Designed miniproteins, single chains. Designs and how they scored, part 66

Each design is a single chain, and the fold is of that chain. pLDDT is the mean over its residues in the fold that is shown.

## One batch from the design tools (miniprotein)

Design m2288
Fold by ESMFold2-Fast:
Structure m2288 (fold): chain A 95 residues (1-95)
Amino acid sequence: SKQEAARLEAAAYLATIAAEVSLSLNHPDAMKDAIRDLEFAIELAEKLYEMGYKEGAKRVLDAVERAIDSALEKYPDNPEFKELRKRVEELKKKI
């Protein structure tokens, strides 16, 4: 439903913000939490796309991409952030 899509998009944004906050803390556990939150936001974007809410999915992927790019500036050699970026790029090509 439209209401469910709006809740999923909001949840994805909250997860993305939580990841950005975690990355600002400069702690190993915070990095792990940030990766988990970004993965969750990507999964919600994929669900939005599957439900037919392509513009909502695209907005979430754009927000996640910005967060990942900021993370890669701080951790340029982190393979998990590179893999997340690749996943976002592949999903954006589907919509």
Scores: mean pLDDT 88

Design m2289
Fold by ESMFold2-Fast:
Structure m2289 (fold): chain A 73 residues (1-73)
Amino acid sequence: DDYFRSEEFQLEVIESLLRMIGSIALLEAKRKGDEEKAEEIRKLTEETLEKIKKANDVEEAKKLLTEYKKKVS
């Protein structure tokens, strides 16, 4: 009964939020015809997801998500 409070579940939520934010940012860049920004978003999304998978705890993953949000805005 600890799954929804587990580190595993929290990391899955953070990953899902990052993917959603990335998809929205990518769609916005494509709408504006900003191919350079779209490529940067794709690269940042992949790099940040790999860092989250290697994160030692939820707080590290949250920090990575926050930094990602600032870069794709």
Scores: mean pLDDT 82

Design m2290
Fold by ESMFold2-Fast:
Structure m2290 (fold): chain A 104 residues (1-104)
Amino acid sequence: SLVEKAREIAEKAVEQVRRIAEEGLAKVAASSPEEGRRIMRETERQIRELMAEAAKELTKLAKEASEEDREEILDIRDEAVGEMMEIAYEARKKMEAIIAGKEA
């Protein structure tokens, strides 16, 4: 079903954002403060692009769905975007803390 496909797209996008955040955090931990800031910006860019693409794909899927399924797919989209935003926020805070600790 289109709803099941939407759940798979959302789940894969969230997992990709988690992976990008984890890789970014590991790189920031191994870097200088200057390089850490560059990595943080690049990590944020990658997460934003992935979120935008996932939201676009889910919105397209919702347009192809029945009225009933459309609302469910849009809810799946909004929940996934919210989760990805939370992961991005937490990753940024951790990266900022690592960088600040190295400058102390």
Scores: mean pLDDT 90

Design m2291
Fold by ESMFold2-Fast:
Structure m2291 (fold): chain A 95 residues (1-95)
Amino acid sequence: MREEAAKKIEEVAGELERLADESTNPVAAQALRGAAGSFRKAAEALKNGDIRTATIYSTAGALQAVAAAWLDTDPERAERVIKLAREGIKASEAA
């Protein structure tokens, strides 16, 4: 379960990084890259059995992603970012 949860969070991070490349707002792009970095650290913590650290970084990643969504001018992209943040947190909780 932990390896599967970590893989799901890594997939979320990769998708957030792709959305950062599509963003026309440099502040939103930076927040999305920050979110991706936080989720990658959460995935690493899960692989190492550190559930507390994984929860902290997943929460940080979700907050950064939500901030990026608020700065986005495209409502469909903003909704996708929020959905990814929720998926990252849910994957962390399932471990």
Scores: mean pLDDT 82

Design m2292
Fold by ESMFold2-Fast:
Structure m2292 (fold): chain A 84 residues (1-84)
Amino acid sequence: APVAEAEVEGEIVSVKISTEQKGDRTIVTVELTFSNGNKAIVTFELKDGVITKAKVEVYDKNGNLLKKSEAESAEGATARVKVL
């Protein structure tokens, strides 16, 4: 399956998960906050129980985008965040 992937330096201090229904899609957002102020935002778009789109965005403590990765597949996509 296609994978949205990013590496993030630091230790996870907070995890926030939210869900939003948009028509026939469910959007799941996972926000990871790190001890050094980095943030990773993972977004999944689901249809009929299948993750059709996955996105990872990594920001530094100043709000600068460090990395963006996207994966899309009608058969299933996934995301991976590697903590360094």
Scores: mean pLDDT 87

Design m2293
Fold by ESMFold2-Fast:
Parts: C-alpha cells; sequence; structure tokens
Structure m2293 (fold): chain A 70 residues (1-70)
C-alpha cells in the first residue's frame, strides 16, 4: 500500500498548504501518484474522494475497486 499511503500524505500536505505555488506542486504530485495507482478514471476519483473525506487507505482502496465495477 505504499502508493496509497504516499497519496494520503500528499493530500494532507495539500490541506495544510498556505500558498498557491505549493498547492500547484502538490497537485501535480497528486495527479502523478493517482495515475500510477490506477488507469481507471472512476477508480481514481473514488480513491481521491475517500482520502479527502478522511477515510483510511484501506477504505479508499475498497471504494476505488467498487467504482471500477460500476
Amino acid sequence: MDGVERLREVIARLRAAETEEERQALGAELNRLVNELSDDPEAQSALVRALVEGESPEEALRRAEEARRA
């Protein structure tokens, strides 16, 4: 789960970011990690949304798998 854990850390840093420049850099890293974790846009959206809502990495992965089947 190294990729999802890194994604969670990037999202936490985005929420703490105080400058637009930092948000842009973290946003680019977020997109890179999401693309590494899944090629499915629905799974990518479900994964990011769950982590932004404060769900665990395990729950985020479960929601991404459910979205892939929908």
Scores: mean pLDDT 76

Design m2294
Fold by ESMFold2-Fast:
Structure m2294 (fold): chain A 77 residues (1-77)
Amino acid sequence: MSTIDRVALHETEEALAKLREAVAAGDLETARQYLAQLERSLETLKRLQKEGLVSEETVEFAEEKLREARELIATLE
Protein backbone atom coordinates (compact mmCIF):
# COMPACT_ATOMS: atom_id res chain seq x y z
CA MET A 1 0.00 0.00 0.00
CA SER A 2 1.40 3.41 -1.01
CA THR A 3 1.58 6.52 1.21
CA ILE A 4 -1.12 8.10 -1.00
CA ASP A 5 -3.41 5.07 -0.36
CA ARG A 6 -2.89 5.37 3.42
CA VAL A 7 -3.54 9.13 3.45
CA ALA A 8 -6.67 8.70 1.29
CA LEU A 9 -8.07 5.96 3.57
CA HIS A 10 -7.42 8.05 6.71
CA GLU A 11 -8.94 11.25 5.24
CA THR A 12 -12.01 9.31 4.02
CA GLU A 13 -12.55 7.79 7.49
CA GLU A 14 -12.13 11.22 9.18
CA ALA A 15 -14.59 12.92 6.80
CA LEU A 16 -17.16 10.15 7.34
CA ALA A 17 -16.70 10.36 11.14
CA LYS A 18 -17.32 14.14 11.02
CA LEU A 19 -20.36 13.57 8.80
CA ARG A 20 -21.73 11.02 11.31
CA GLU A 21 -21.23 13.53 14.16
CA ALA A 22 -23.07 16.23 12.15
CA VAL A 23 -25.96 13.83 11.36
CA ALA A 24 -26.22 12.83 15.06
CA ALA A 25 -26.40 16.56 15.96
CA GLY A 26 -29.05 17.23 13.27
CA ASP A 27 -26.61 19.58 11.47
CA LEU A 28 -27.61 18.92 7.87
CA GLU A 29 -25.50 21.84 6.51
CA THR A 30 -22.26 20.48 8.01
CA ALA A 31 -23.17 16.92 6.96
CA ARG A 32 -23.65 18.12 3.34
CA GLN A 33 -20.25 19.88 3.43
CA TYR A 34 -18.51 16.60 4.39
CA LEU A 35 -20.53 14.72 1.75
CA ALA A 36 -19.26 17.21 -0.88
CA GLN A 37 -15.70 16.67 0.40
CA LEU A 38 -16.10 12.87 0.07
CA GLU A 39 -17.49 13.27 -3.48
CA ARG A 40 -14.55 15.50 -4.57
CA SER A 41 -12.05 13.12 -2.93
CA LEU A 42 -13.54 10.12 -4.76
CA GLU A 43 -13.24 11.90 -8.15
CA THR A 44 -9.56 12.65 -7.36
CA LEU A 45 -8.94 9.03 -6.29
CA LYS A 46 -10.53 7.67 -9.50
CA ARG A 47 -8.14 9.86 -11.54
CA LEU A 48 -5.13 8.80 -9.43
CA GLN A 49 -6.13 5.11 -9.77
CA LYS A 50 -6.11 5.45 -13.60
CA GLU A 51 -2.57 6.90 -13.27
CA GLY A 52 -1.49 3.93 -11.09
CA LEU A 53 -0.91 6.09 -7.99
CA VAL A 54 -3.62 4.47 -5.82
CA SER A 55 -5.11 0.98 -5.66
CA GLU A 56 -8.55 -0.07 -6.94
CA GLU A 57 -9.27 -1.19 -3.35
CA THR A 58 -8.76 2.40 -2.10
CA VAL A 59 -11.27 3.69 -4.70
CA GLU A 60 -13.77 0.93 -3.76
CA PHE A 61 -13.38 1.85 -0.06
CA ALA A 62 -14.07 5.53 -0.83
CA GLU A 63 -17.13 4.57 -2.94
CA GLU A 64 -18.50 2.43 -0.08
CA LYS A 65 -17.99 5.23 2.48
CA LEU A 66 -19.62 7.78 0.15
CA ARG A 67 -22.65 5.46 -0.25
CA GLU A 68 -22.87 5.16 3.57
CA ALA A 69 -22.63 8.97 3.90
CA ARG A 70 -25.50 9.47 1.41
CA GLU A 71 -27.68 6.98 3.32
CA LEU A 72 -26.99 8.81 6.62
CA ILE A 73 -27.94 12.21 5.15
CA ALA A 74 -31.12 10.70 3.61
CA THR A 75 -32.30 9.89 7.17
CA LEU A 76 -32.46 13.68 7.87
CA GLU A 77 -34.26 14.59 4.61
Scores: mean pLDDT 84

Design m2295
Fold by ESMFold2-Fast:
Structure m2295 (fold): chain A 62 residues (1-62)
Amino acid sequence: MSSLRLQWVQEMLRHVGDTTQQLLEARRAGREEEAERILEQSREQNQAMLQQLQAQEAALQA
């Protein structure tokens, strides 16, 4: 159980870092639409990772 939580946190931090770098590049290029897309994708990934953790924990209880 704790290993799944630790993995989830590490994955979240990694994705946040990647998203931040992509956002800086998009804004530097003046692509606000691209920056908005990157933010939307980041939110989707964060939700997907949380749902994956919940599903894995539920499967272990089954």
Scores: mean pLDDT 75

Design m2296
Fold by ESMFold2-Fast:
Parts: C-alpha cells; sequence; structure tokens
Structure m2296 (fold): chain A 82 residues (1-82)
C-alpha cells in the first residue's frame, strides 16, 4: 500500500532528522538508508541495514530486547509497504 509505504518512510526520515540534530550521524544515515530501501522495495538492502542498525544500537548501550522490538516493527512496516 502506498499509504503505508509513505507513512513508514516519513516516520524513518523524521527519526533520522532528530538523530542528525542530536549529532548521531551514523544512526541518521542508517535510518535514511532503511527508508530508501522501503521506498525501493529492496528487501536485501533492507535486511542488511536492519542488521547494521541492531549492531549500532546495541553498541551504543541500548537494550537488545528493546532494539529487537523496534526492528520487528520496521519489518512489519516493510511488509505493509509492499
Amino acid sequence: SDAFKEQAVQSLLEDARVAREQGKYELAELLEGIAEAIRNKDREKFKELLEKLKEYLVSQGYDEAEVQKQLDALEKAFEAAL
């Protein structure tokens, strides 16, 4: 659905802008890349970037279980965007 695709992309781009304002440039680039993968329906790139996002967030001290819940939500958004 184009509506779900646009909602998912805009949500990720908003989070990326907030991350950039906070000086979290690596997080911003990962979120922007995930948004582009959703826009392009690029499942392989989406999966690669989710793994990198998980690695990044865990390395920054975020709880792995909480990170996994956020990744699961992104994966559902990707499936809804198809």
Scores: mean pLDDT 83

Design m2297
Fold by ESMFold2-Fast:
Structure m2297 (fold): chain A 89 residues (1-89)
Amino acid sequence: SEAEEAAQKGLQEAAKYEAEGKLEKAYEALEKGLKEGLEAAKKAGDEKMVEELKEMLRDAELAKKRHEGASKEELRKLREELEEEEKKE
């Protein structure tokens, strides 16, 4: 599916940047691919894929913030903000 292709592309680009030591670019590539996949899944009405990609996107954002030294409280707030943003779209 378009959703799976977009998510997979993001994962592959992220893995490439990680191998090159470009961790910030790896997170950017993963986030982009997962967001593109989520939009494709929403358009297709694939509710299962939407939920899976939402979880992956939240995990990616939280992993990036953990790497940047975010506190547990900041990570909790970010998770809540990401869930609220999804409800509005």
Scores: mean pLDDT 78

Design m2298
Fold by ESMFold2-Fast:
Structure m2298 (fold): chain A 80 residues (1-80)
Amino acid sequence: SSQEEKLIEQMREVILETGEKLEKAVEEGASREELLEIVEEMRAKLEEIASKIQDPVLKKEALELIELLEKRYLQWIDAV
């Protein structure tokens, strides 16, 4: 549906903004704790958007993507 397409685009925007925010934070010498807060804010925003998805298959895929994305960012933070 057009509403679900809008929700997916909103999730995409959150992901892109989070990437830029993390890159800037690392360049500015942010602590591990500050980087973790950025990832937690992303997860909260993405989970709120995903909660509005009515299609059960798309919602499940969105939640699985959120978990994968969080895990990968946490692994990346541990490497910097």
Scores: mean pLDDT 85

Design m2299
Fold by ESMFold2-Fast:
Structure m2299 (fold): chain A 112 residues (1-112)
Amino acid sequence: MSETEKKLFELLKELAKYFNIEISDEELEKAVRKLIEILDPDGDGRFDAERFVKFVRELIPDLEYSDEEIIEIADLDGDGRIDVGEFGRFLGWLYAESPEKFKEFLEKILSL
């Protein structure tokens, strides 16, 4: 795994444990790989903000925020790139705003 894949694997593994979601390491590695292919096809270790908002919208279309607001929440430093730490903060924000949409989003990511 790349460093980005390792960090994302660790983040999602801890979240799956915390929310009592059963997933094997093999299934989690597959989900992480697919997530990287969707969000970081250039392999630079950061998610493209436009690809990220499209991905969020595809998984939770009923989220009551604009694409611009989602980008502002996820891309805290405004560089147009989202690192694994910023992604983790976005997940924390989503849980605080809508625990149900957070669980839906997490389950859909883990089933990629």
Scores: mean pLDDT 81

Design m2300
Fold by ESMFold2-Fast:
Structure m2300 (fold): chain A 72 residues (1-72)
Amino acid sequence: MDKLIEALRELGKKSTPEQQEVIEFLIRVLEHVSSTADDDAVRAALDGFIEQLSKTYPELAEKVREIVKKHM
């Protein structure tokens, strides 16, 4: 999990302020869910978030999906 969060923060630093805010929100959700849920629930939450993100920022959603696949 720590490496996934680190990779997401690095992606945020290279993104617009609006996109960085979305990534920081995702990180907060991951920190909360990872403390109370198993890996399957965390992955389901990530997949749902990426799907919603793809409607507004499709290119950012693809980058997040690649990071998630690499670290989970």
Scores: mean pLDDT 78

Design m2301
Fold by ESMFold2-Fast:
Structure m2301 (fold): chain A 81 residues (1-81)
Amino acid sequence: SEKAEKEQQEAGGQAAVRTMDGLGLAGGILGGIADGTTTKEQAESVARFLEETARFAREVGDEVSARLSENLARRVREALE
């Protein structure tokens, strides 16, 4: 149906936008970890956002956004070690 196709396109667009927001957040958090200005709680919150974004992107068939978000979440968690 036209409505289902439109909803799927809108969901894909939302996944992409959310992934771009996650890129900015991850960059800020990784910089903050490097300079000591980011708390563990802030970094864990961003990692969770990215993990949820990856799940949403995968559910709507946006494999590129899912992979990018999963990679960013992993990098944030690894930086906390």
Scores: mean pLDDT 80

Design m2302
Fold by ESMFold2-Fast:
Structure m2302 (fold): chain A 87 residues (1-87)
Amino acid sequence: ELEELQAEEDRLAAEIREAIAAGDAERVRELVRRLEELARRVARAEIEKLREEGASEEELKEIEKLAEENLAKFPELEEKLVAAAKA
């Protein structure tokens, strides 16, 4: 499951690079939004795995906070990558 999600992230990253090279800003926006949704799924799967492995509630809260901080960066990433496609 987590390994499959990571492979899908790698595929989306490659498609984003291709869209940037093609100057396709709309495709970049679509792919970055898909990457964000996938990143949310990866974070949930990772937290669930750690919970099953006996991580404490305090540890899980710290990991959730870090995941939210990373996900909050996606709007800036989208704008930067769209700008790169338009260049």
Scores: mean pLDDT 81

Design m2303
Fold by ESMFold2-Fast:
Structure m2303 (fold): chain A 56 residues (1-56)
Amino acid sequence: FTLSPEQTARLIAALRARAGGGLRYSELAAEVGVSPAQVRDWVASDEFAVAAEATL
């Protein structure tokens, strides 16, 4: 499953901004304009793993 580069960048930024807070998939999805299922799939994806290792 692949999000657009813009959506992926916005999700990463939203996760950083909400570090330590309530990081609910539905709230992240609403802020970025994607479905909660897309956020869940992205977090489980290779794309998230690579981004997290490179950035976090």
Scores: mean pLDDT 64

Design m2304
Fold by ESMFold2-Fast:
Order: sequence, then structure tokens, then C-alpha cells
Structure m2304 (fold): chain A 80 residues (1-80)
Amino acid sequence: DVELVIRVLEEGFKEYGDKLSEKARKIVEEFIEQLKENPERAEEIAEKFGEKVQTLSEEDQEQLKEFLGRVQKRLQEALK
């Protein structure tokens, strides 16, 4: 459910967003906003998010992968 994904992303961003670079934070913020506006296009939005991540430095990409891993774990816990 995209609505659950959005909530978990927002909660994770509030908790761990400060550990991300300014560029990575902007990409995550934009991703969340796009999902809120167009939940029916979640797959397309996720693909474009991945492409934007590729424009980041290697260090920023590693930090963002760690952030997304934490969000994914929270999402799996929320589905139980």
C-alpha cells in the first residue's frame, strides 16, 4: 500500500534525514512529495528516484542506501 510506504518514508526521514547530505535530503523530499501527489504512479516515481540517486557522489549514495535500508526494515515491521 503506497499510503503506508509514504508514512514510513516520512517517519524515517524525520528520524534519519539529518544524517543525509543536503542533495540527498532534497531527492528524498521530492520523492515523498511525488508519491503523495501521484500514488498511482509509484513505480514510475521510484524509477526516476533511482536515476536521481545515480547523480549523487559515491559517499552520498552509500548514506542514502543505508537510509533506505532502515526504511525498508520499518516497512516490513509495519506489515506484520
Scores: mean pLDDT 80

Design m2305
Fold by ESMFold2-Fast:
Structure m2305 (fold): chain A 75 residues (1-75)
Amino acid sequence: MRRERERRERQRREIREAEEERRDLDRALDEGEAELSRLAGTLPPDEAQRLHDEWERIRADVDRDRAALLARLRE
């Protein structure tokens, strides 16, 4: 009983920590988008487009990794 309870509590803690990291990451991504928009205004159109394409790829990879992490933490 005690080990099962400790395992569940540990799992819930890991999920909470992952959710906190997710919120921190979402904030960082929002700040990154704001900074990217600012930088895009100062760059030539070709470079601005390349920056947007790269950011879109990074965001997609991050979202996929977050989904995979949360799925692994669930029973």
Scores: mean pLDDT 74

Design m2306
Fold by ESMFold2-Fast:
Structure m2306 (fold): chain A 74 residues (1-74)
Amino acid sequence: MLSKEEREKKFGERLAELQARFEEVLARIEDPEERERLAREFTRLVRKAGEAVLKEDWKEAEKYLEEIEKLIEE
């Protein structure tokens, strides 16, 4: 079982990796409106993940990280 500090560190590292990959995805999008739409959705999911971490709801935090991964894969 991971400690709270280990979970927070892992969350932060994974989020940083997803952020970097998402910026690469945005750079490939030619339509400015589509780029803005994806950026808004990414920001929404990041906010929800952060709220889950603040509440120590690690299952919800992981779920939102998975949704971010799907966003950048699709």
Scores: mean pLDDT 81

Design m2307
Fold by ESMFold2-Fast:
Structure m2307 (fold): chain A 87 residues (1-87)
Amino acid sequence: SMEQIKQDEEMKKLYEEAKKRLEQLYNVAINIFKRKNDKEGIEKVKEIYEKALQEIDDVYKNSPTVEEAKKKLDEILEKARKEILSL
């Protein structure tokens, strides 16, 4: 249906935007820890990033609605941001 096509396109846009936002957060954090020569911080940022990417992929594949996906993606990004800021 036309509604299903619109939901699928909106879901794909949310997924790509979430990945882009996560990548931007990752790049900023990695550059900060690289400037500090903090190898442990770099490794922790990578672990947070990889976990968040898996969670984003899981939301895309398993969420039944755009509204549920958006909420879960926002929660994943906020959790990743907080974990990085706590390093």
Scores: mean pLDDT 85

Design m2308
Fold by ESMFold2-Fast:
Structure m2308 (fold): chain A 58 residues (1-58)
Amino acid sequence: APPPRATIRVTGAGAERVAEFRVDDPNSPEALRAQGAAMDRLRAAWAAGEVVPELTVS
């Protein structure tokens, strides 16, 4: 089976996980929107006093 084109996964240092997204094209509007949403989630968690979360894009 072909490998996924892009997977966006966002996790917190504790136990908070935002979401996992699969897209055909990493440059597609869907991929950019998914990454933007993950970034906004990380910023919100940071602003709320959460431990530094991690963002993984593959």
Scores: mean pLDDT 54

Design m2309
Fold by ESMFold2-Fast:
Structure m2309 (fold): chain A 87 residues (1-87)
Amino acid sequence: SMADEVLAELEAILAELERLKEEMERADPATARRLYREAAGLVTRAFRLFSEHYEHFSPEQAARAIAIMERILEIHEEMRRLLEELE
């Protein structure tokens, strides 16, 4: 279903954010800033997918999507803190 495809895409975005964070931990400041901008784009995409499809989710799918979104925001905040430590 479309909802299952959206959930799969949100999970893929989460996995990519985890990869970008790991790369950022070993990056120089210029690379870290670029990776953070890439992460911001992924977070924006995740919000768009969530907001456009939220009303079509079952309660179980909505709970899963919320959990994924919470983890996405947590990783993005961790990346922001890493960037601040490099500046």
Scores: mean pLDDT 89

Design m2310
Fold by ESMFold2-Fast:
Structure m2310 (fold): chain A 91 residues (1-91)
Amino acid sequence: SLEEIINEVLETLGEFLRAVRERGTPEQQKEALQVASDFLDRLQKLIDEGATDEEIKKAIIEGLNKFRELARRMGMDELVKKIDELIEKIK
């Protein structure tokens, strides 16, 4: 279900933000928090406005691709793999 997808995305985002807090530079932490904030705001707005499942999925994939690139630049290979698997599951 879309709710199960959203829950898994939020769990993965929480794991990403924790990893960045523990291992990232101050600059990486600031960038990750900004990207996460923008993503969560966009996702909440789409849900509140009654956006279609396809529009919500598109926003999720776009957000996950941004988190993936940040994780890749930080050498978080296991998290990159998890995000890739999640994107394939949502498609």
Scores: mean pLDDT 88

Design m2311
Fold by ESMFold2-Fast:
Formats: sequence, C-alpha cells, structure tokens
Structure m2311 (fold): chain A 65 residues (1-65)
Amino acid sequence: MSDEEKLEHAIEVIKNAKSLTEARAGLKEALDIAQRLGREDLVKAFQEAMKAKTLEEIKKKVEEI
C-alpha cells in the first residue's frame, strides 16, 4: 500500500475505534505517516486531536480534517 493508502486506513481505524487507547494508537500511526508524507497541515491536525481526552472528541477532530 502507498503511504496515502496507509494514512486513509489509519484514519478509518480512528473512526471505528472502540476505545480511547485504540483511537490514540491510530492517531500515532496517522501522525507518523503524515510526517513521512511531509503533510505539515495533517501533522498539526493529528497533534491537536491527540490532546483530546475522550474518544468522541478525537473522532470529531479527525472528521474535521
């Protein structure tokens, strides 16, 4: 899979996460991929999402990206 496809998969993992731990794992993966792609806009967005304290807040922030 391309890094772009891996990023889309990581975003789907976050959207389908059943726990805060799963969502944060997906965010960490998405952040790593965004850094490799040089997508500074996504890096900042995922870092902001990582500051969220609930699963619902993380999903909302990721949907706004």
Scores: mean pLDDT 82

Design m2312
Fold by ESMFold2-Fast:
Structure m2312 (fold): chain A 92 residues (1-92)
Amino acid sequence: KEKAKEVVERLAEEIRADRALSAAELEAMMKEAGLDKETQLEVQIFYGVMELVRAVARTLARRGAISEEEAREWERRLIDKAVEEFFKYLEE
């Protein structure tokens, strides 16, 4: 559980720092942490959700529907919620 939480927190930090991980980098990070195949899939799904949040927020800002500041605040809020939901999932 602890190693999976650490990986998801690191992935959230990479997204907040505006760094995109390749599939190979994500796989290496999960293997280094010793995650089993089921946990790797779970982490990949949560990372995909966090990436989609960033993509949606940035698209809305680029189109002028929201400001860049609003987009960053929505990214932060929703990414934090994704991390929290993953942690709740692991505690069940």
Scores: mean pLDDT 81

Design m2313
Fold by ESMFold2-Fast:
Structure m2313 (fold): chain A 75 residues (1-75)
Amino acid sequence: LKEVRAKIAEILLENGGKIDDKELVDRAMKETGASRREVLLAIEELIREGVIKQEGNTLYIVDEEKAKKLIEEAK
């Protein structure tokens, strides 16, 4: 789960802080080997923690510093 959360943060930062929901899920699954369910749970947790938000079909970084910290902690 920690690796999946960090990868989601990394993908969002690489993509300029926003990405299509389906594209993020597909990329996170491919790059981590995690299931769709695990990726969706990680997204839900990141939204609950205030790291990201969803508007329509797009996910956005809300807290860039928390996103960077997640990437550092997964090393």
Scores: mean pLDDT 84

Design m2314
Fold by ESMFold2-Fast:
Structure m2314 (fold): chain A 89 residues (1-89)
Amino acid sequence: AEEEKKKAEELIRKAKQALRAGNYDEALELAEEAVRYAKKAYEKSGDKRFLAEALNVYSQALLAHGELEKARKVNEEAAKLYGEASREE
């Protein structure tokens, strides 16, 4: 759980850096991998907020890559998870 979360955190950081640099293809690949690790961390920890953060970065990468419809759907999933996390506090 903690290993998967740390790997996802590193990938989120690298994806954000790639987005800022305009390396949208790299950002998308990094964000996709970050979501995979965040989902594994979620299965073990139930940390909806962290999964939502990974999905939010993935949505940003999809938007930058021109994948508007997929970005919208991923952003809606992230928003739902943030809302659920707030109710579980």
Scores: mean pLDDT 84

Design m2315
Fold by ESMFold2-Fast:
Structure m2315 (fold): chain A 106 residues (1-106)
Amino acid sequence: MKSIEELLIKNLEEVIEEVEKAREALEAGDYEAAKEHLLKAETTVGVLKLAAAVHKLYELLPKLDEIEEELEKARAALEAEDKESALEHLEEAIKKAEELKKELEK
């Protein structure tokens, strides 16, 4: 794999880890901790989108946008204190990030 693809994989692993921590915090009823971990995941996705654009990896942008959309839906649900909806969108974000990571590992 190219060095940039390895860096993208590591950042996707960080997104997955932070979203999983947000899910664990939310399952424990800690909405503030869940929001903090979600913010870290959102920030890392923003960095990934910028890196993809700079390196002209435009085929990755729609997939990163899908992850970002699921994180935005999770944030809206957390702000509404809708635990079930927030968990659903966090799980979908993890799934999409794992799928993108697998594509980059080929």
Scores: mean pLDDT 86

Design m2316
Fold by ESMFold2-Fast:
Structure m2316 (fold): chain A 67 residues (1-67)
Amino acid sequence: MTEEEREKILENARKGLEGAHAAGNAVTPEQIDAVAERIAEAIMVIKENEDKSLGEIGVALQKVVDA
């Protein structure tokens, strides 16, 4: 995964959360950034492990949470 792909994933995650905020949900800009970064990290781990089993992807995602 490239830096450009990472930035695109993060931007897409942030845009989705901004939509939720605009709909009147109690999501603050600070929460949007934090959640968007975690979603982007999870998506990146999945993409890097697309050729692996769901169990192996789950272990890789757990490492992101633990880091």
Scores: mean pLDDT 66

Design m2317
Fold by ESMFold2-Fast:
Order: C-alpha cells, then sequence, then structure tokens
Structure m2317 (fold): chain A 105 residues (1-105)
C-alpha cells in the first residue's frame, strides 16, 4: 500500500538524519500527500532523489543506472514533447520502490 511504502521510506531516511535537505524535501512531499494532493512538483522530487542518492554513497555506475530507471518511469507519465513540471503521487511511489530496493529495505 502507499501508506506502507511511505512508512518504509520514512524509516529508510531516518538513517540519514544528518542530511537536512533530504529530510526537508521528504517532509514537504509527505505534507502534499497527506493534504490529498494528486501531483508533486518535479523540482521537489528531483531535490529529494538527488539527496537520497548522495546519502546512499553508491558507485557512480549504480547511481547512473538508478537515474535511467527513474527517467524511464517519468517518460511513461509525460509525452516525449511535454516538459515535466509535476508528477503523479502514483509515479512518485514507483520511484520510491526503486530507491527502497537499492537501499535493501
Amino acid sequence: SKEELLKKLEKAISKFSDNKDLIESFNKIKELIEKGEKKIPIELVSNFVSNFLKSLKLSDDKIENIILKIMEILEKESGPREEITEISVETFFEIVEILLEESNL
């Protein structure tokens, strides 16, 4: 469920409490979801993902592979000529599943 994924993500990021930018971006996304918003600004998602990947201390090759998977998900939500300004909460949770798999959670 989305609530279970959100709880797993919150538990994952708690291990990176020193990354204030990660915690702040997550809290902003969580607030939007809890308010019943159906869309999340892409800038907020990008800031969250970037800070999460930095906290994981993965190899450059692994980070590039994760980014490619995320880009494939984003391309499915938006047509090839549309600038992505926001993504659905559903698409955000697909990105979360990839990030949680890479953190072994």
Scores: mean pLDDT 80

Design m2318
Fold by ESMFold2-Fast:
Structure m2318 (fold): chain A 80 residues (1-80)
Amino acid sequence: SMEEERRRKAEELLDLAVEISQKAENLYKQGIKTPSPEIKELYEKAVKLAEELGIKVNKSDNIYLTAGVLAVAAAVELVM
């Protein structure tokens, strides 16, 4: 069903946002503040999923901030 597809996409979005957060924490522990190409690729996948879910994406210069906002939006979709 469309509801099941929407839930799956919301779960995928949440998983991507969590992975970005975990990879960002790993880089921070190494003293690296710049997002890796891998993190940027995950971020673009998260943005695409958010757009497919009809979630309004307000991109900031800080991709981690945007990813955090998307994680909250995905969690709201899964709870509601």
Scores: mean pLDDT 79

Design m2319
Fold by ESMFold2-Fast:
Structure m2319 (fold): chain A 90 residues (1-90)
Amino acid sequence: GPSTDEIAELIGLILRVIGLELDLLKDPSVERAKEFAKTAIEAVKKAIELGLYSFAESVLKIMEETLKEITDPEVREILKKALEEIRKLL
């Protein structure tokens, strides 16, 4: 199974995803959306590499819920593309 250090790194990435989600929901921008999307994809890839699929599914759910709250078309497009990439990885 994954090492304690690898699990700690994944938890750190997921906490960063949550922080970036909250920032994006408070003040939507293309730059915030790109950083959120990039970090979410990195967290999903790391979770899959470690065999921790429940964490990958949790990040997918965060992305889906975030998309429901966003009205800006450019931000929505960034999140939709990231969501499609994540779904292909699972």
Scores: mean pLDDT 91

Design m2320
Fold by ESMFold2-Fast:
Structure m2320 (fold): chain A 79 residues (1-79)
Amino acid sequence: MEKEELEKKAEEEKKRRRELILEEASETVEMIGAIVKTLADPEYREEFEEEQEETDELAKKAKEAEKRYEELKKKLEEL
């Protein structure tokens, strides 16, 4: 694999990781809002559960993108 191809893939995974982290941060803020609402009114519990599921999915995707980025970065450092 050429150095340029590895650099391009590393940049793509780095950008994807940053985007997923920002999305996770945004969803975490929404989840905190849902928690506050649930503390005031238990009927908002369903909204909290939905936000928690979305945050978990984004966290998994972010970890996978980070792992791919780290692997590509190590390959670039070995070159």
Scores: mean pLDDT 72

Design m2321
Fold by ESMFold2-Fast:
Structure m2321 (fold): chain A 94 residues (1-94)
Amino acid sequence: SELQELAIEKLEDIAVAAYILASEGAARGLSKEEVLARLGEIVDGILATVEDPAVREKLREFAARVKEAIAAEDDLDRLVATIQALYREAVAEI
């Protein structure tokens, strides 16, 4: 359905943003707080474009799990693997 396609597209947008910010954070020595703040702003912008409440809730839940992963994991390779696993799990639930 169009809503399933929209949900997958926006989940991918969040996953890609998280990957870029985590990679930039590692390369530039950004704090976890700075990475999480920037991801939060991007997620809020994405959520503002989505009118369907069920899709918005799925995106919020996914974003929360990704933020928890960023806060908990110091190793970039493990963090990327975790983000990819969370993305695959979220897509499978759609």
Scores: mean pLDDT 88

Design m2322
Fold by ESMFold2-Fast:
Structure m2322 (fold): chain A 94 residues (1-94)
Amino acid sequence: SEEELREALEKLSVYAYLLVAELAPRSAAETDALLARLDAWVARLKETLSPELAARLDEFVDRLRAYLRANPTASPEELVAEANRIAEEILAEF
């Protein structure tokens, strides 16, 4: 299940990168729109995961969401670097 968690976190990091690259948010409202798309994707991914893995995924998304709200103009590269740091912390706790 650590391998499943790692794969899920990698997929989320890539999807978040692509969303920031595609939407290029420049305001809080645009960041909220990006987060809504991320939430929809996460909800579908969680349908295939155990409750334990889903909880770890929620922790990852909450931390990433906080970062994006604090940094609404973050580049895709800055987001991926932060996503990787958060993922390593969650995997170390798992």
Scores: mean pLDDT 78

